Designed miniproteins, single chains, continued (3). Designs and how they scored, part 3

Each design is a single chain, and the fold is of that chain. pLDDT is the mean over its residues in the fold that is shown.

## One batch from the design tools (miniprotein)

Design m8075
Fold by ESMFold2-Fast:
Structure m8075 (fold): chain A 60 residues (1-60)
Amino acid sequence: SLEEVEEEIEKLLEEIERVRAELEEALAAGDLEKARELIFREAELTLKLMGLYLEKKLLE
């Protein structure tokens, strides 16, 4: 439903903010392996977010 998609978008936005904060910490610590993993994770979450925005438009 539209409501479920909106809730999932909100949760993904919160997760992206968390991942970005962790990425800044990893970069500050010089943990390049963790930073790489977090960059990949942010990209995956962003692609999923784009898909949910498209799904939301189809339900409107």
Scores: mean pLDDT 87

Design m8076
Fold by ESMFold2-Fast:
Structure m8076 (fold): chain A 81 residues (1-81)
Amino acid sequence: MDKEKLLKAIGLILRAIGYRIELERLKPKDPELAEKALKEIDELLKKALKALKEGKLEEAIKAAEEAVEVGEKAIKKIKAL
């Protein structure tokens, strides 16, 4: 098993979960933007976790990176309001 890819996938998944928690906290400021981002993150995390369970580390990393990007962009937009 590729330890570096596994740790990268896990780290990105944890980061996406952290952004998910922050988005729930920010939801009252922009419910529509927060809810849209939360749905996208949940689907991407589900995909990443499935890929991780199947040993598809590159697929897991890609899905987790997309989840992180969705979270970062949404938080930045809501904080700019």
Scores: mean pLDDT 85

Design m8077
Fold by ESMFold2-Fast:
Structure m8077 (fold): chain A 62 residues (1-62)
Amino acid sequence: GMAEAEEIAEEAEREAVRHVTLGDYEAAIKVLEEALKKVKEKDPELAKRIERGIEHLRKLLE
């Protein structure tokens, strides 16, 4: 349900923050991409939030 999608996103965002703190931007992006696949069918607005996070991290790698 919608609550499950939010929980998946929050878990992935927490995990991504840990990777970012260690300088592992590629790992952070992968975690968010996997969450996006699970969330995009259930909550399109939440999916857009995750997509924005991925875009920001990709810019930091350039």
Scores: mean pLDDT 82

Design m8078
Fold by ESMFold2-Fast:
Structure m8078 (fold): chain A 76 residues (1-76)
Amino acid sequence: AAFSREEYLARLEARRREALAAASKVLSPEEHAELAARLEALLERVRGASDAEFNDEVAALNRALAEVRRLVAERE
């Protein structure tokens, strides 16, 4: 089923917040700030994407979120 763009963005925002909360347990404050900036930049690319680019930018953000999950698992 297709979500509205707004609903999809809200879900990506929630996933970003959860990833940053998990990362805060294993990253230094400096590493966490760098990660937060990177995820924010990727989310801004999704927000500004054309319809043709939207899926590619969503995929890029989801890949970054998967990398965060791997990093957290490796440092636990």
Scores: mean pLDDT 82

Design m8079
Fold by ESMFold2-Fast:
Structure m8079 (fold): chain A 74 residues (1-74)
Amino acid sequence: MSEEDFEAEVLLALGLAWIGISKLAPEEEKPELLRKAIELLEEAIKLATNPKIREEAEKLLEEARAELAELEKA
């Protein structure tokens, strides 16, 4: 694994953790937590050279963006 892919995996794991925390957080706090997850996942995609890491990060990014969009419509 390259250093870039290792950093991308760490960012992916952190992004996933923030998504998980957002699901348990009060409604008022969810948008901020999801924005943090989105930032981490965007960096993971930017750094990833391994297509599996990139694909997983893109999937989680779309999930986080969709959840944020629903919250912002309320």
Scores: mean pLDDT 83

Design m8080
Fold by ESMFold2-Fast:
Structure m8080 (fold): chain A 109 residues (1-109)
Amino acid sequence: GREQFRQAARKAAEALREALEKGVTDVSVTIIATDENGERRVVAAFTATSKEELELAIEFFQALAEGDREKVREIARKMGMSDEDIDAWLAYRDELIARGARFEVRVEL
């Protein structure tokens, strides 16, 4: 459900913040959805290769965890996404949530 997605996003923000505090600035982030049949699929992937990009990734996942759509759009623009692309992805995420998908965010250093 929506709360499960928010918890996954919150955990991702916490993991990214820990990486930043340890001086790591090269991270891979993968969002995985598991459907009702147990099938897993990558629904988003990106890399942060600088302190600035890592700070944006933290803000992005925090905004997703808070459900702040306008803040998500603002951060996504700074990350190089168009409004059309982020709105399409948010609609796709909402469709997956409605279908009962469970989410996992992997942060790899």
Scores: mean pLDDT 85

Design m8081
Fold by ESMFold2-Fast:
Structure m8081 (fold): chain A 97 residues (1-97)
Amino acid sequence: KVEELKKKLAESVAKAIRALSQGNYDEAAKYFEEAAKFARELYELTGNPVYKEIADALEKAAEAAKNGDFKTAREYLSKAVKLIEEAGLLPLLYEAT
């Protein structure tokens, strides 16, 4: 269950990155919100605060994308990716890309 959620988090973040790079901002916001949900579930299951921080950053990225603030969306995405690296999930994100 935890490993499946880690994979889903990585896949959703990869899809958000792709959508954002293609200018598909509504799609990027959708995938940021999806990724945030998986990060929240990981926090509830593990108690590891890094997942709460990932969820918070991804939610802020989604809000910024919806508001057309792409600079802020990219800044929060960058923060989320660094936290994903800290959580040891960078290889899963790399595989999903």
Scores: mean pLDDT 85

Design m8082
Fold by ESMFold2-Fast:
Parts: C-alpha cells; structure tokens; sequence
Structure m8082 (fold): chain A 57 residues (1-57)
C-alpha cells in the first residue's frame, strides 16, 4: 500500500516533469504550490526528483 502510494506519486512527478515545457504560467504556479506542499513529506530519490522539477518551474 505505501509502496503503491510512493510509485503513484513518483509517476505523477515524472509526468509533471515531462509536460513542464507546455505548462502555462498559471499551471506552473499551481504545480509549484503543490510540490512545495508535499516536499517536506518526501525522502531520498523522490525528494531529489521533486526538487529538480521545482527548480525548472
């Protein structure tokens, strides 16, 4: 269950990274806010991925 939750979250972040160049300014702002909210709850590779995506937003 927790492994499935982490995998689902990883897929969501990877999808966000893939579509990032196509996002409008408003969509980028919403995505940034969502990532900032969850960032303190993340560990290891998932946190690194989220930080990398945030840097590109």
Amino acid sequence: SEEEKLKELEERIKKLEKILPTLSPVQKLVARHDLEKILPTLEGELKELAEKVLEKL
Scores: mean pLDDT 81

Design m8084
Fold by ESMFold2-Fast:
Structure m8084 (fold): chain A 72 residues (1-72)
Amino acid sequence: SDADQQKAIDDVLALAREKGLSDEELELLRKALEEAKKKGITLKFAAALVPLLEMGVPVEEAIELAKKMVED
């Protein structure tokens, strides 16, 4: 549902803020998550992204890895 997708976006951004990501890094994440929402893959993208962010993978690399996991 749209509400489930928005909740996933909000949860990823909350985790990123807690991890001390900059405003620029948060904006990169928000844009990537909004693009995933347009494609209908938000839940899968967030599920791939959360462990990478928890492990401290750099934001740009985490986004690229998560995209590769869900774009086919």
Scores: mean pLDDT 84

Design m8085
Fold by ESMFold2-Fast:
Structure m8085 (fold): chain A 77 residues (1-77)
Amino acid sequence: SAEEAQRKLDAEKAAARVRGSLQKGIDKLKKEGPKMYPVVVDGVKKAKEDANKDKSSRELVLKVADEGLEEAEKVLK
């Protein structure tokens, strides 16, 4: 239905917003070094907490948050 399609788009939009925010943090981590890692970690924690409040986008947002944390950890290796 149109309503189901809209819910999927809203979930993807929420995930894209989280992805963009985490990417900005990762870009700062690459530029400014390890002192920015706690900022990325805090962003991931907040995204996961917010995801738990909306079951329709939860799975997608948690996946994006985990991928962002993994990317940040690779920058520190």
Scores: mean pLDDT 81

Design m8086
Fold by ESMFold2-Fast:
Structure m8086 (fold): chain A 67 residues (1-67)
Amino acid sequence: AAEEAVKKGIELAKNGDYEGAIQWFARAAAATDNPEARKNFIQAAYYASKGDVEKAIEYAKKALEAL
């Protein structure tokens, strides 16, 4: 669930859909019981909200590594 959600968020961020990316990173954060993954998903959503695609993807990948 969380892995699928973050992959969708990365796809949307790469396509310039920052609102969609934020929603899917938020879903990934809600779906995980891992506090390190959750923190990194929140950071991914934050950078997506700033239009910083590279940092959004970087933090999303860090969250996946914590899962």
Scores: mean pLDDT 82

Design m8087
Fold by ESMFold2-Fast:
Parts: structure tokens; sequence; C-alpha cells
Structure m8087 (fold): chain A 83 residues (1-83)
């Protein structure tokens, strides 16, 4: 029997939204800030570690700077930590 952990599921959903934000930003989609905001809210609700929050903030900064390679690398590190 697998125990459902809401915080883990919220954190995973936040990572998926951040991936969508990167793809939207790469395509010039003006909706990418909405994905970032949704991901930030989910991470706040998930009560994740300070390290996960720092990686999230660094990934968002990379997206805002147009450094999508760095953003994708940071999101991959986030995904490994929220498994």
Amino acid sequence: MFTFEPDEELAKQAVELLKKAIEAAKNGDPRYPAYVSAARLLLAMANVSPEVKELFDRAVDAIDQGNYEEAEKLVKELEEKVK
C-alpha cells in the first residue's frame, strides 16, 4: 500500500508547471509568468526544503534572463530533489 503524500505531489506539480514555463518562454508565449506564479504557489503549499526553494528561485531567474539552458538544468535538479 502506497501512502499518499500531498506535499510531494504538490512539489511534483510545481516542477511540471516550471517546465511548461520554460517551454512557453522559449516560444515567446506571454503566458509563461502565469506558469511561474502557479508553480511558486504550489511549492509554498508543499512546505519544501530551503534548498529546493533556492533551486526554484534560481531557475526562475534563469528564465527571466533568457538563459533557458541553465533553467532546464536547474529544473532537472529540482525534479531529482522532489522525487
Scores: mean pLDDT 79

Design m8088
Fold by ESMFold2-Fast:
Structure m8088 (fold): chain A 58 residues (1-58)
Amino acid sequence: SEELKAEIEKYIEEHGRLPTEEELLELAKKFGVSLLEVIDALMEILEKGTDTNEPPSV
């Protein structure tokens, strides 16, 4: 979802790093979505060339 992507982008901007799996789980709980949906949103952000274009280790 758009709000989920915005939250992930804000996280990356504020922390200067990708969220860990545990932090992605907290986002899933916050938005009431599955971890898979959060990972999908993160992958879409990475594909668009955000703060990091390196393969994530999450």
Scores: mean pLDDT 74

Design m8089
Fold by ESMFold2-Fast:
Formats: C-alpha cells, sequence, structure tokens
Structure m8089 (fold): chain A 67 residues (1-67)
C-alpha cells in the first residue's frame, strides 16, 4: 500500500540522511566551493520533486522491490 511505500521511502531517506550527515559535511563543503547557491538550489528542487509528486508512492514501491 501507499502508506508502507511511504514508510519505506521515509526510512530510506532517514538512513540516507544519517549516512549523508557524515559524508554530507564534505559534500556540502564541496558544493560551497563550487557555488553553494546553485548546488543547494538544485538539490532542494530535486528533493521537492521527489517528495511532492504522487508518483513518488509508486517509485517507493519499485525501490522496495529492488532492495
Amino acid sequence: TGAEAGRAAAEAGAAAGDAGAATGGWQSYKMHLEGDNEGGRKSGEAAARVATTPESRAAGEAAAQAS
């Protein structure tokens, strides 16, 4: 169901966030060197697209099957 797909996506996001917190510091610094404004904006737009589209539900289910 969509709720379980959403939870799996949220858990994957949280795990990626925890892993990203460790390596995100370096990548955030790299984006700062390469143009923080542009890198941060594109990253935010990509995250917003994934989070706000209803198709994210179907994508979460497909990702769960691939795992």
Scores: mean pLDDT 50

Design m8090
Fold by ESMFold2-Fast:
Structure m8090 (fold): chain A 61 residues (1-61)
Amino acid sequence: SSLLDSLKFEDLPEELQKKVLEAARLVVEEGLSTREAGERLGISPSTVGRLVRKALREGLI
């Protein structure tokens, strides 16, 4: 979890990069709630929120 805040997107493990982009797509482009995106990705809504925030902070969406 600390990797998300300490590393730039390009330096994240590939699996985390994919989750950041997928969470952002589901919430921002498809309009899903963090709960619905979390159910799709198998992660908590709070983790979805952190992934989406990472994508927004780095201008990925």
Scores: mean pLDDT 84

Design m8091
Fold by ESMFold2-Fast:
Structure m8091 (fold): chain A 60 residues (1-60)
Amino acid sequence: HMDTDVELALLEIKASVAEIAGDYETAAKYYREMADLARKSGNTELAEDYEKKAQELEKK
């Protein structure tokens, strides 16, 4: 299995690339995946931050 920290880092890079490209739907999708991973790791606060970011991107 991929380490959760490594998976989060890769998703963050993918989300950033999507944002730079103006693909906010794809960026929001990656932030939601990061939120799920953070929640599974017991970091509820970080998960909420990622969910909020995804919602902001979906409004664009």
Scores: mean pLDDT 81

Design m8092
Fold by ESMFold2-Fast:
Structure m8092 (fold): chain A 73 residues (1-73)
Amino acid sequence: SLPSDAEIDLTLAAIYTALAKNAARQGKVDEAEKYVELVRKLVDRIRERGSPEQVRLAEQYLADAEKALEEAK
């Protein structure tokens, strides 16, 4: 079966979170900020269409990405 839109968005949120953390570790604050913004948009979409568990995971990804960005400043 094809994955749901929420499953695709959750996978993208995981990928962008990893990219945000990598950019932050390299001191690329502007790139990290762009990836955090992409995760934030995906979290909003998952909140509309996802299960409670998918929302929880998406919010954890956003928190991880935001923490990495703040630690890079």
Scores: mean pLDDT 88

Design m8093
Fold by ESMFold2-Fast:
Parts: C-alpha cells; structure tokens; sequence
Structure m8093 (fold): chain A 69 residues (1-69)
C-alpha cells in the first residue's frame, strides 16, 4: 500500500508528464486539480480517475508501474 501523498505524486507524474500528450491542456489541468485534492485512498481509485479523463488500456498497471519507481 502507498499513502495519499505518494498516490498524488504518482498521479501528477502520469497526468503532467507521461500522459500529457494524450489530452488537451484544459483536460489535463482539470485532472491535476482533481489529483491535488488528494481524494485517493488506493491505486484503483487513482486508476479509475485517470481512466475517466484519458482512454487507458491498463490504468491500474500504469499507476502500479510509476508507484514502483
């Protein structure tokens, strides 16, 4: 398990860097604001939020990969 601060950092890296080219600036800003609210208690919650903004084949896998670094 990872804490809420680590989940927020993983989400910011995914939305701000790794998935930035897959969404427009307004969508990315909205997603980053959602992540900064620290509404996540699990990898699955963060993955579901990311998938609602960006079409991802494996959102859980993406979050887990970044969190493992």
Amino acid sequence: AIDADRLAAVGRRLAGVLLADRMDEATRAELLERIDARAFSSVEELAATLASYVPLADAVGAVRTVAAV
Scores: mean pLDDT 75

Design m8094
Fold by ESMFold2-Fast:
Structure m8094 (fold): chain A 105 residues (1-105)
Amino acid sequence: AGGAEVEGVEVGATSTRVTVRNRGPSGGAGALVVNSAGEVRGQGSAAIEAGGTATLTLTGPAAAGDTVLAVHARGFELLGAASAVVGADGGIAARSAGPELAAPA
């Protein structure tokens, strides 16, 4: 069973860094920052190694209460999805693993 996890969120002045853990095969990782209105405020992607981590630099700073949505894919296959809510300290307030793509707002 492959899977993706959001291991870390670091809010910068102009960008958001998201650390994604891959529990499946090598492929690509992507992430979005979505605000409470459902607007995409930042996005990024990188290659990810089998069983490894990738740090994605997303365009734009996340705010407290924003949701980070992360995916792991190989070609056209979605292998994993995860989400995290940004806390007031710029870190992770809450995490979910699996397909929470139906609750992006």
Scores: mean pLDDT 74

Design m8095
Fold by ESMFold2-Fast:
Structure m8095 (fold): chain A 62 residues (1-62)
Amino acid sequence: GPLSPEERRARVVAALRELTAAFGTDTGADVEAFYERVARLAGLSPAAVRRALEEAGELVLA
């Protein structure tokens, strides 16, 4: 079912932090694959992950 914006953001941030802690340095070559992985962990689409990260100020625009 649909998540609240706050819950969506919290899940994405938690998944991002968990992946960063587990895998260390983010390699820029894998940005799309990284979003896919975060999406799987958070139970969201990659587009929803990107949107939530932009809203959180965690995503740097390329």
Scores: mean pLDDT 64

Design m8096
Fold by ESMFold2-Fast:
Structure m8096 (fold): chain A 84 residues (1-84)
Amino acid sequence: MSPESLAAAKVTATAIRAIGLILDGREEEILEVAREAAEELARTLSPELAAEALRELAEILEKLGTEEARRAAEELRERAEELA
């Protein structure tokens, strides 16, 4: 798997997990899940690719419309800025 494919897979998996948490009424867990994803992306990818993946994930989470998803998106954007 290429670094770009790994990034896309992790972003997709995290987004699906966040949607599942919302459907289960466990929105409070979204922040933890987003933080775990950000740490894994930062460890496995170059800073530039990790930053791009974090921005993509933040954009998806923001569209979910919950307060927790919005906070997660903000934290991911801040971390992306620190990486690149």
Scores: mean pLDDT 85

Design m8097
Fold by ESMFold2-Fast:
Formats: sequence, structure tokens, C-alpha cells
Structure m8097 (fold): chain A 58 residues (1-58)
Amino acid sequence: MSNQELADLVRQRALEWGLSESTAQRLADAVIAGDYSTLSGGQRSLLLTIIDDILASL
């Protein structure tokens, strides 16, 4: 799976979880960049949880 495909899935899942479009886009941008250092600790934990949820559904 490419970074772009994962980012698209992360953005979609975040919106399904009721997160704001700005938060969903920020998480997706971090995936595309392959750099999570711009995210807060809470946002990184949230991103990892979303990725785990996506992988569990594949």
C-alpha cells in the first residue's frame, strides 16, 4: 500500500470517527510526508490507532 493510499484511508476513517476535517487532513498529511514529528503526542497515538483499525479491516 502506498503512502497516498494509506493517507486517503486515514482521512476517511478519521472523518467517520467524527474528527474535524482539519484534524483528518493533518493526520493524512503526516502519512504522505512519512513524518509524524509535527503531530502532538495525542495526535500520534490517534493516528497509530486509526492505522491499526484500517489494517485490521484489510
Scores: mean pLDDT 82

Design m8098
Fold by ESMFold2-Fast:
Structure m8098 (fold): chain A 97 residues (1-97)
Amino acid sequence: MKEEFERELERAVHELAIATFYQIALNQLSPEEKARIDALSEEERLKKLGEYIAKQDPELARLIAEHLRRTAELMEGVDPERAKRYRELAEAIEKAV
C-alpha cells in the first residue's frame, strides 16, 4: 500500500545524492573553470561536470552513474523521456572514466 511512496522516496534519495556529488565537484573547480561550466546549457553543464568528476575521481563518477541509472529505472514508468536523459548521462560519464 506504500509502494508508490517508497519508490518516490528511493528516487528522491538517488537524485539528492547525484545533486550533492555535483555540488561538491562544482565547489572544487577554479573560478575560471566554474565560469566555463556556468556558460553551458543545463544538459551540457551536467555532462561536463560528470566528465570532470570522472577525471578527478573515477570511483565517485561510477557511483554517480549508478545513482543516475537507478533514478532512470525508477522514472521509466512516470517520465520515460527524463529517464532516457539520465541513462544517456550515466553512459557518457561511464565512457569518460
Scores: mean pLDDT 77

Design m8099
Fold by ESMFold2-Fast:
Structure m8099 (fold): chain A 87 residues (1-87)
Amino acid sequence: KKAEEAIELARKAALLVRESGLKTGKIEAEREVLKKIQEAIEAIENKDYKKAIEYLREALKIAKENNFDEEAIKYLEEAIKLVEELI
């Protein structure tokens, strides 16, 4: 359940990041964050929770540096917390 909740939060973050990228024109940063979120989801599905946390933290860093949606940042932080509980 926690893994499924983390994936759902990561997907919600991805949607908001895509909207932020479109609105701000930060296409390259958007692509990097979306790639890291996808890599994190794949890692969760493979039960590689440590790798998932690494990818989510990288996505969070890029999102913060590019001033993406605060709600997207919150969802990424919540996803990291849920995945940490699986280790």
Scores: mean pLDDT 85

Design m8100
Fold by ESMFold2-Fast:
Structure m8100 (fold): chain A 57 residues (1-57)
Amino acid sequence: GALAEPQDYDQRKLRFGIWLLENPNASEEEMRAKGRELGLPDAAIDTAIASHRLLHA
């Protein structure tokens, strides 16, 4: 595990975004659980989910 490096945080956000694209049928609970597993703060998870919904209606 990395110690809060900016590059690591950006990579985690990217991984979460890719996971959302690969799992369009995931529930909000599953999306939040995955974001937390990747070590993202709730605000980043909420932003990613909102962006995903805008792209996929």
Scores: mean pLDDT 75

Design m8101
Fold by ESMFold2-Fast:
Order: structure tokens, then sequence, then C-alpha cells
Structure m8101 (fold): chain A 82 residues (1-82)
């Protein structure tokens, strides 16, 4: 793996952990933002499966935050990566 790809995946993992922490404490807006950032970084790294999973997590967090339109958008993005 190129150092650049490893860097992107490492950063994505950190954002995914942050998303999970915010989800656990009930801050669904921040959870969604961090999961979305993780998904974008996984996508840039070429890890489309991890990107899809993170987009689904972001979509569920946006649903819980009340942002149904953003949730729908991210679910469609996730489906395209599978």
Amino acid sequence: MEPEILKLETEASVYEIAGAVYERIGDYEKAAEYYEKAAELYEKAGNLKAAAISYYKAAEAYEKAGDKEKAKELKEKAKKLE
C-alpha cells in the first residue's frame, strides 16, 4: 500500500471512531459529519466497501438527527459503491 493510501485509511479510521463516540453520546449531527468524513477518505483510498459502510452509518445518524434528505443522499452514494 502506498504511504498516501495508508495515511487516508488511518485518518478515515480516526473519523469513524469519532463518529461512533458521538453516536454513543447521542450527538447524531456530529456522528453523521464524522462518519461522512470517514467515508470520503475511504473512497479516496479506494476502499469502496469501507466507504459504503461509513456512508450508511452517516445516513443513519442523519436520519436520527432529523435530516432525511441528507440521509437519502448518502444511502444512494453507499449503494453505488457496493
Scores: mean pLDDT 84

Design m8102
Fold by ESMFold2-Fast:
Structure m8102 (fold): chain A 89 residues (1-89)
Amino acid sequence: KEEELLKKLQEIYDEIRKIASELPKGVADTIISTAINGIRKGKSKEEIVEEILKRLQDLYGIDPETYREHIEKIVDLLEEAFKLEEELK
C-alpha cells in the first residue's frame, strides 16, 4: 500500500517537473513556492491561482493569461501530492 502511494507521488512530482521545464526558471519557482504556501494555509485553488498570477505580474510583468493553464495544472498536481503525503503519515 505504501509502495503504491510512493510511486504515485513520484509520478506527480515528475509531471510537475515536466510542466516547470516549459517555463522560465524564476517563473516556475514562483508558481511552485506560492502554490505550496497556499495549500499549507488551506486556501482554495482559485485564491492560489489569483495570488500566483498577481505575483508573476508584479515580479516579471507577465500577463495573467500567459501561464494560466500551467499554473492551474501545477496547483492541481501539488494538491494531489499533499493528499497522498497525508495518507503516508
Scores: mean pLDDT 82

Design m8103
Fold by ESMFold2-Fast:
Structure m8103 (fold): chain A 60 residues (1-60)
Amino acid sequence: SDAAKAGEAAKKAAEAALKAGDGARQYTSMHGAQVALEMEETEEAREGLEAGKKAYEATR
């Protein structure tokens, strides 16, 4: 579904931000995942948010 695609896109963005070492972009990726969750309110969007959190924690 579109919600699942949104979640995967957020996860991919978070991983890309982590690889780039750009803290600002990483934070924006997490925010994007949260917005996707709020808009879709689906399990797929929540998975994207959790993936974003994981990427953020890995950067610490």
Scores: mean pLDDT 60

Design m8104
Fold by ESMFold2-Fast:
Structure m8104 (fold): chain A 79 residues (1-79)
Amino acid sequence: MEEARRLLEEAERLAREAVRAFREGDLEAAREHGERAVRLALEAAEIAERAGDEELAEALRRAAEELRAMVEKAVAAAE
């Protein structure tokens, strides 16, 4: 679970940076950090599911969905 832990830590960091950037109106940074956080969260969710941690996997998938929605709003707002 070392890889899953590292991916989760990176996803959480990028998610915080994406949320902050979105609130500050830095839509480009929000999109970039958000897209990376979504990918890492989904990878961590797959590892958690394979390890039998369904609760963590579901939480990570929900977080990825929320981040994806934020990225979509950031892209739309950049128009």
Scores: mean pLDDT 76

Design m8105
Fold by ESMFold2-Fast:
Structure m8105 (fold): chain A 55 residues (1-55)
Amino acid sequence: SDEEKLAAMRDFRRALAAPTLEEAHRIVDEFAEKYGLTPEQREELRRTVEHLLAT
């Protein structure tokens, strides 16, 4: 549903607001579990967040 997609986008934005890369990875792992992502999709999401997150 559109509501689930909107919630997923909000949860993803929380990962981008994480104060450390380690915490961002933790949020991504929780996101992947919550939304039933495959291990490969989780790894792609982790890499995307790493690329977007300021060092």
Scores: mean pLDDT 77

Design m8106
Fold by ESMFold2-Fast:
Structure m8106 (fold): chain A 97 residues (1-97)
Amino acid sequence: SKLEELLAEGKRRLEEAAQNSLSVDEFIDEVERIFKELYEKAKELGMSKEDIRKLLAEFRDYAVELAEAMFGPVAAERVKQRLDELEKKIDEELEKE
């Protein structure tokens, strides 16, 4: 499915970001960038609001888990806060469409 393909791409890009980032701040910025790009790609592909929400939620959960494993619980909380804020803004945008 489109959701499974985009989620697999997102997870791969997160793992690359974790390996290549020189700092926690750089990793968090890359996580946000990947999240936004996945959202735009999902919209372009005509994914339903339900599938977009599911994609972004599963991506967030994986990003938080990866951040905890690679950088510790403080980094994981920072990733969670950034992605929660973005999901809230996206949810508001999706309800307008």
Scores: mean pLDDT 87

Design m8107
Fold by ESMFold2-Fast:
Structure m8107 (fold): chain A 76 residues (1-76)
Amino acid sequence: SAELVAQFLEAFENGDIETSARLLRELSPDDRAQVVEAIAERLMKEQGLPEAEARRRAESVVATLLEYARRQEAAG
């Protein structure tokens, strides 16, 4: 949902990794794609990265957060 995507981006921008990981788990695959696009756009604007590199880095960030969320599920 658009609300969950917005909440994720706010938590992520504030460095709240636990909240970001939890919210990311609740996102549909389509919503996760929107998150990847938003992070990639930020990397392009702030770091001047080419689109392809920014997208790959954004996907890596999302994958890392999903792994963190999965480990939290297994531990809690």
Scores: mean pLDDT 81

Design m8108
Fold by ESMFold2-Fast:
Structure m8108 (fold): chain A 58 residues (1-58)
Amino acid sequence: MSPEELRREAEESERLARELLEEAKRAEEEGDIVKAAALYAAAQIALAGSEFLRELAE
């Protein structure tokens, strides 16, 4: 993969993480704590992956 492609993927992962955090907030408001926790965990994984991809691109 090109460094530019890796940076684009990192940006997409960051966007996905933001969307997952918003979904987690909605699940928490609905009282679905298990779903909210799973979505928060998924967002953390997406953010970690984004950071890794950015380092790999540099």
Scores: mean pLDDT 82

Design m8109
Fold by ESMFold2-Fast:
Structure m8109 (fold): chain A 61 residues (1-61)
Amino acid sequence: MSSEEEIIEAILKLTEELSKVEPKSRTLAFARALVDHLLAQGVLSEEAARRTLEEIEKLIA
């Protein structure tokens, strides 16, 4: 399924899994790059990208 909500959930789940094995700074950099790429491709709206980045920072804080 290709809904924006499913993509956001997949990003957050991947970020959480990466945070278990990678340093916080590296996990944040990868998650940020992925969200920025999906925003640039029109897969995520600006609001969804913003919300996703806020949740990512909370997960790894």
Scores: mean pLDDT 80

Design m8110
Fold by ESMFold2-Fast:
Structure m8110 (fold): chain A 65 residues (1-65)
Amino acid sequence: SMEHVAEVLERGLETIKELYANSTPEDMNMAAELQALMRQLRAGDYSVIPALEKKIEEVEKRKKG
C-alpha cells in the first residue's frame, strides 16, 4: 500500500540520519546503499522494499548489541 511505502521511506530516512551521525566509513557506506534503494522506491520500484527493510533491521540489531 502507499501507506506502507511512506512508512518504509520515513524509517529509511531516520536510519540514514543515524548512520551519518555515527560517521564511520562502514556506516557511511551503508547510508549510501540505503539512499540508492530509497531512490529506487521513490521511482516506483517496490521490489526493493524487502532489501531496504533487511538493511534497516541490520542497523537496528547493531544498535541493540
Scores: mean pLDDT 81

Design m8111
Fold by ESMFold2-Fast:
Structure m8111 (fold): chain A 55 residues (1-55)
Amino acid sequence: GKKEIEELKNKLIEAILNKNSEEAEKVVKELRSLGLSEKEVKEIVDEAIQEAVYS
């Protein structure tokens, strides 16, 4: 659901901040397993990078 997507986005932000590529890859795979399209996953990744790097 929406809450699960928000939790995964927050985990992705933390993984980016910690430079943990293994955890970031796990989160992306989990987002895909929830039935998100490649476009939706890309949008979440871009938002997470924006929040982690340019906040």
Scores: mean pLDDT 82

Design m8112
Fold by ESMFold2-Fast:
Structure m8112 (fold): chain A 78 residues (1-78)
Amino acid sequence: KKEEADKLIEEALKASRQGNYEEAADLFVKAAEIYEELGDYETAASFYRGASFYYRLAGNTEKADELEKKADELEKKA
């Protein structure tokens, strides 16, 4: 539900401020999955792109590239 996603986003931003980029990315992925399940593909794509950015900062370029592709696919459904 949206309240669960909002909490995950707040936790992701907190992790980001602490330099825990991989944790921030993981939390943004969980928020994106909730919006995807709700059919809000535009918001889901936005959070997958956010997660991609943080995985890239963490040095996980493979995961970042995978999430960019997923975001592009969801934008086509929006």
Scores: mean pLDDT 85

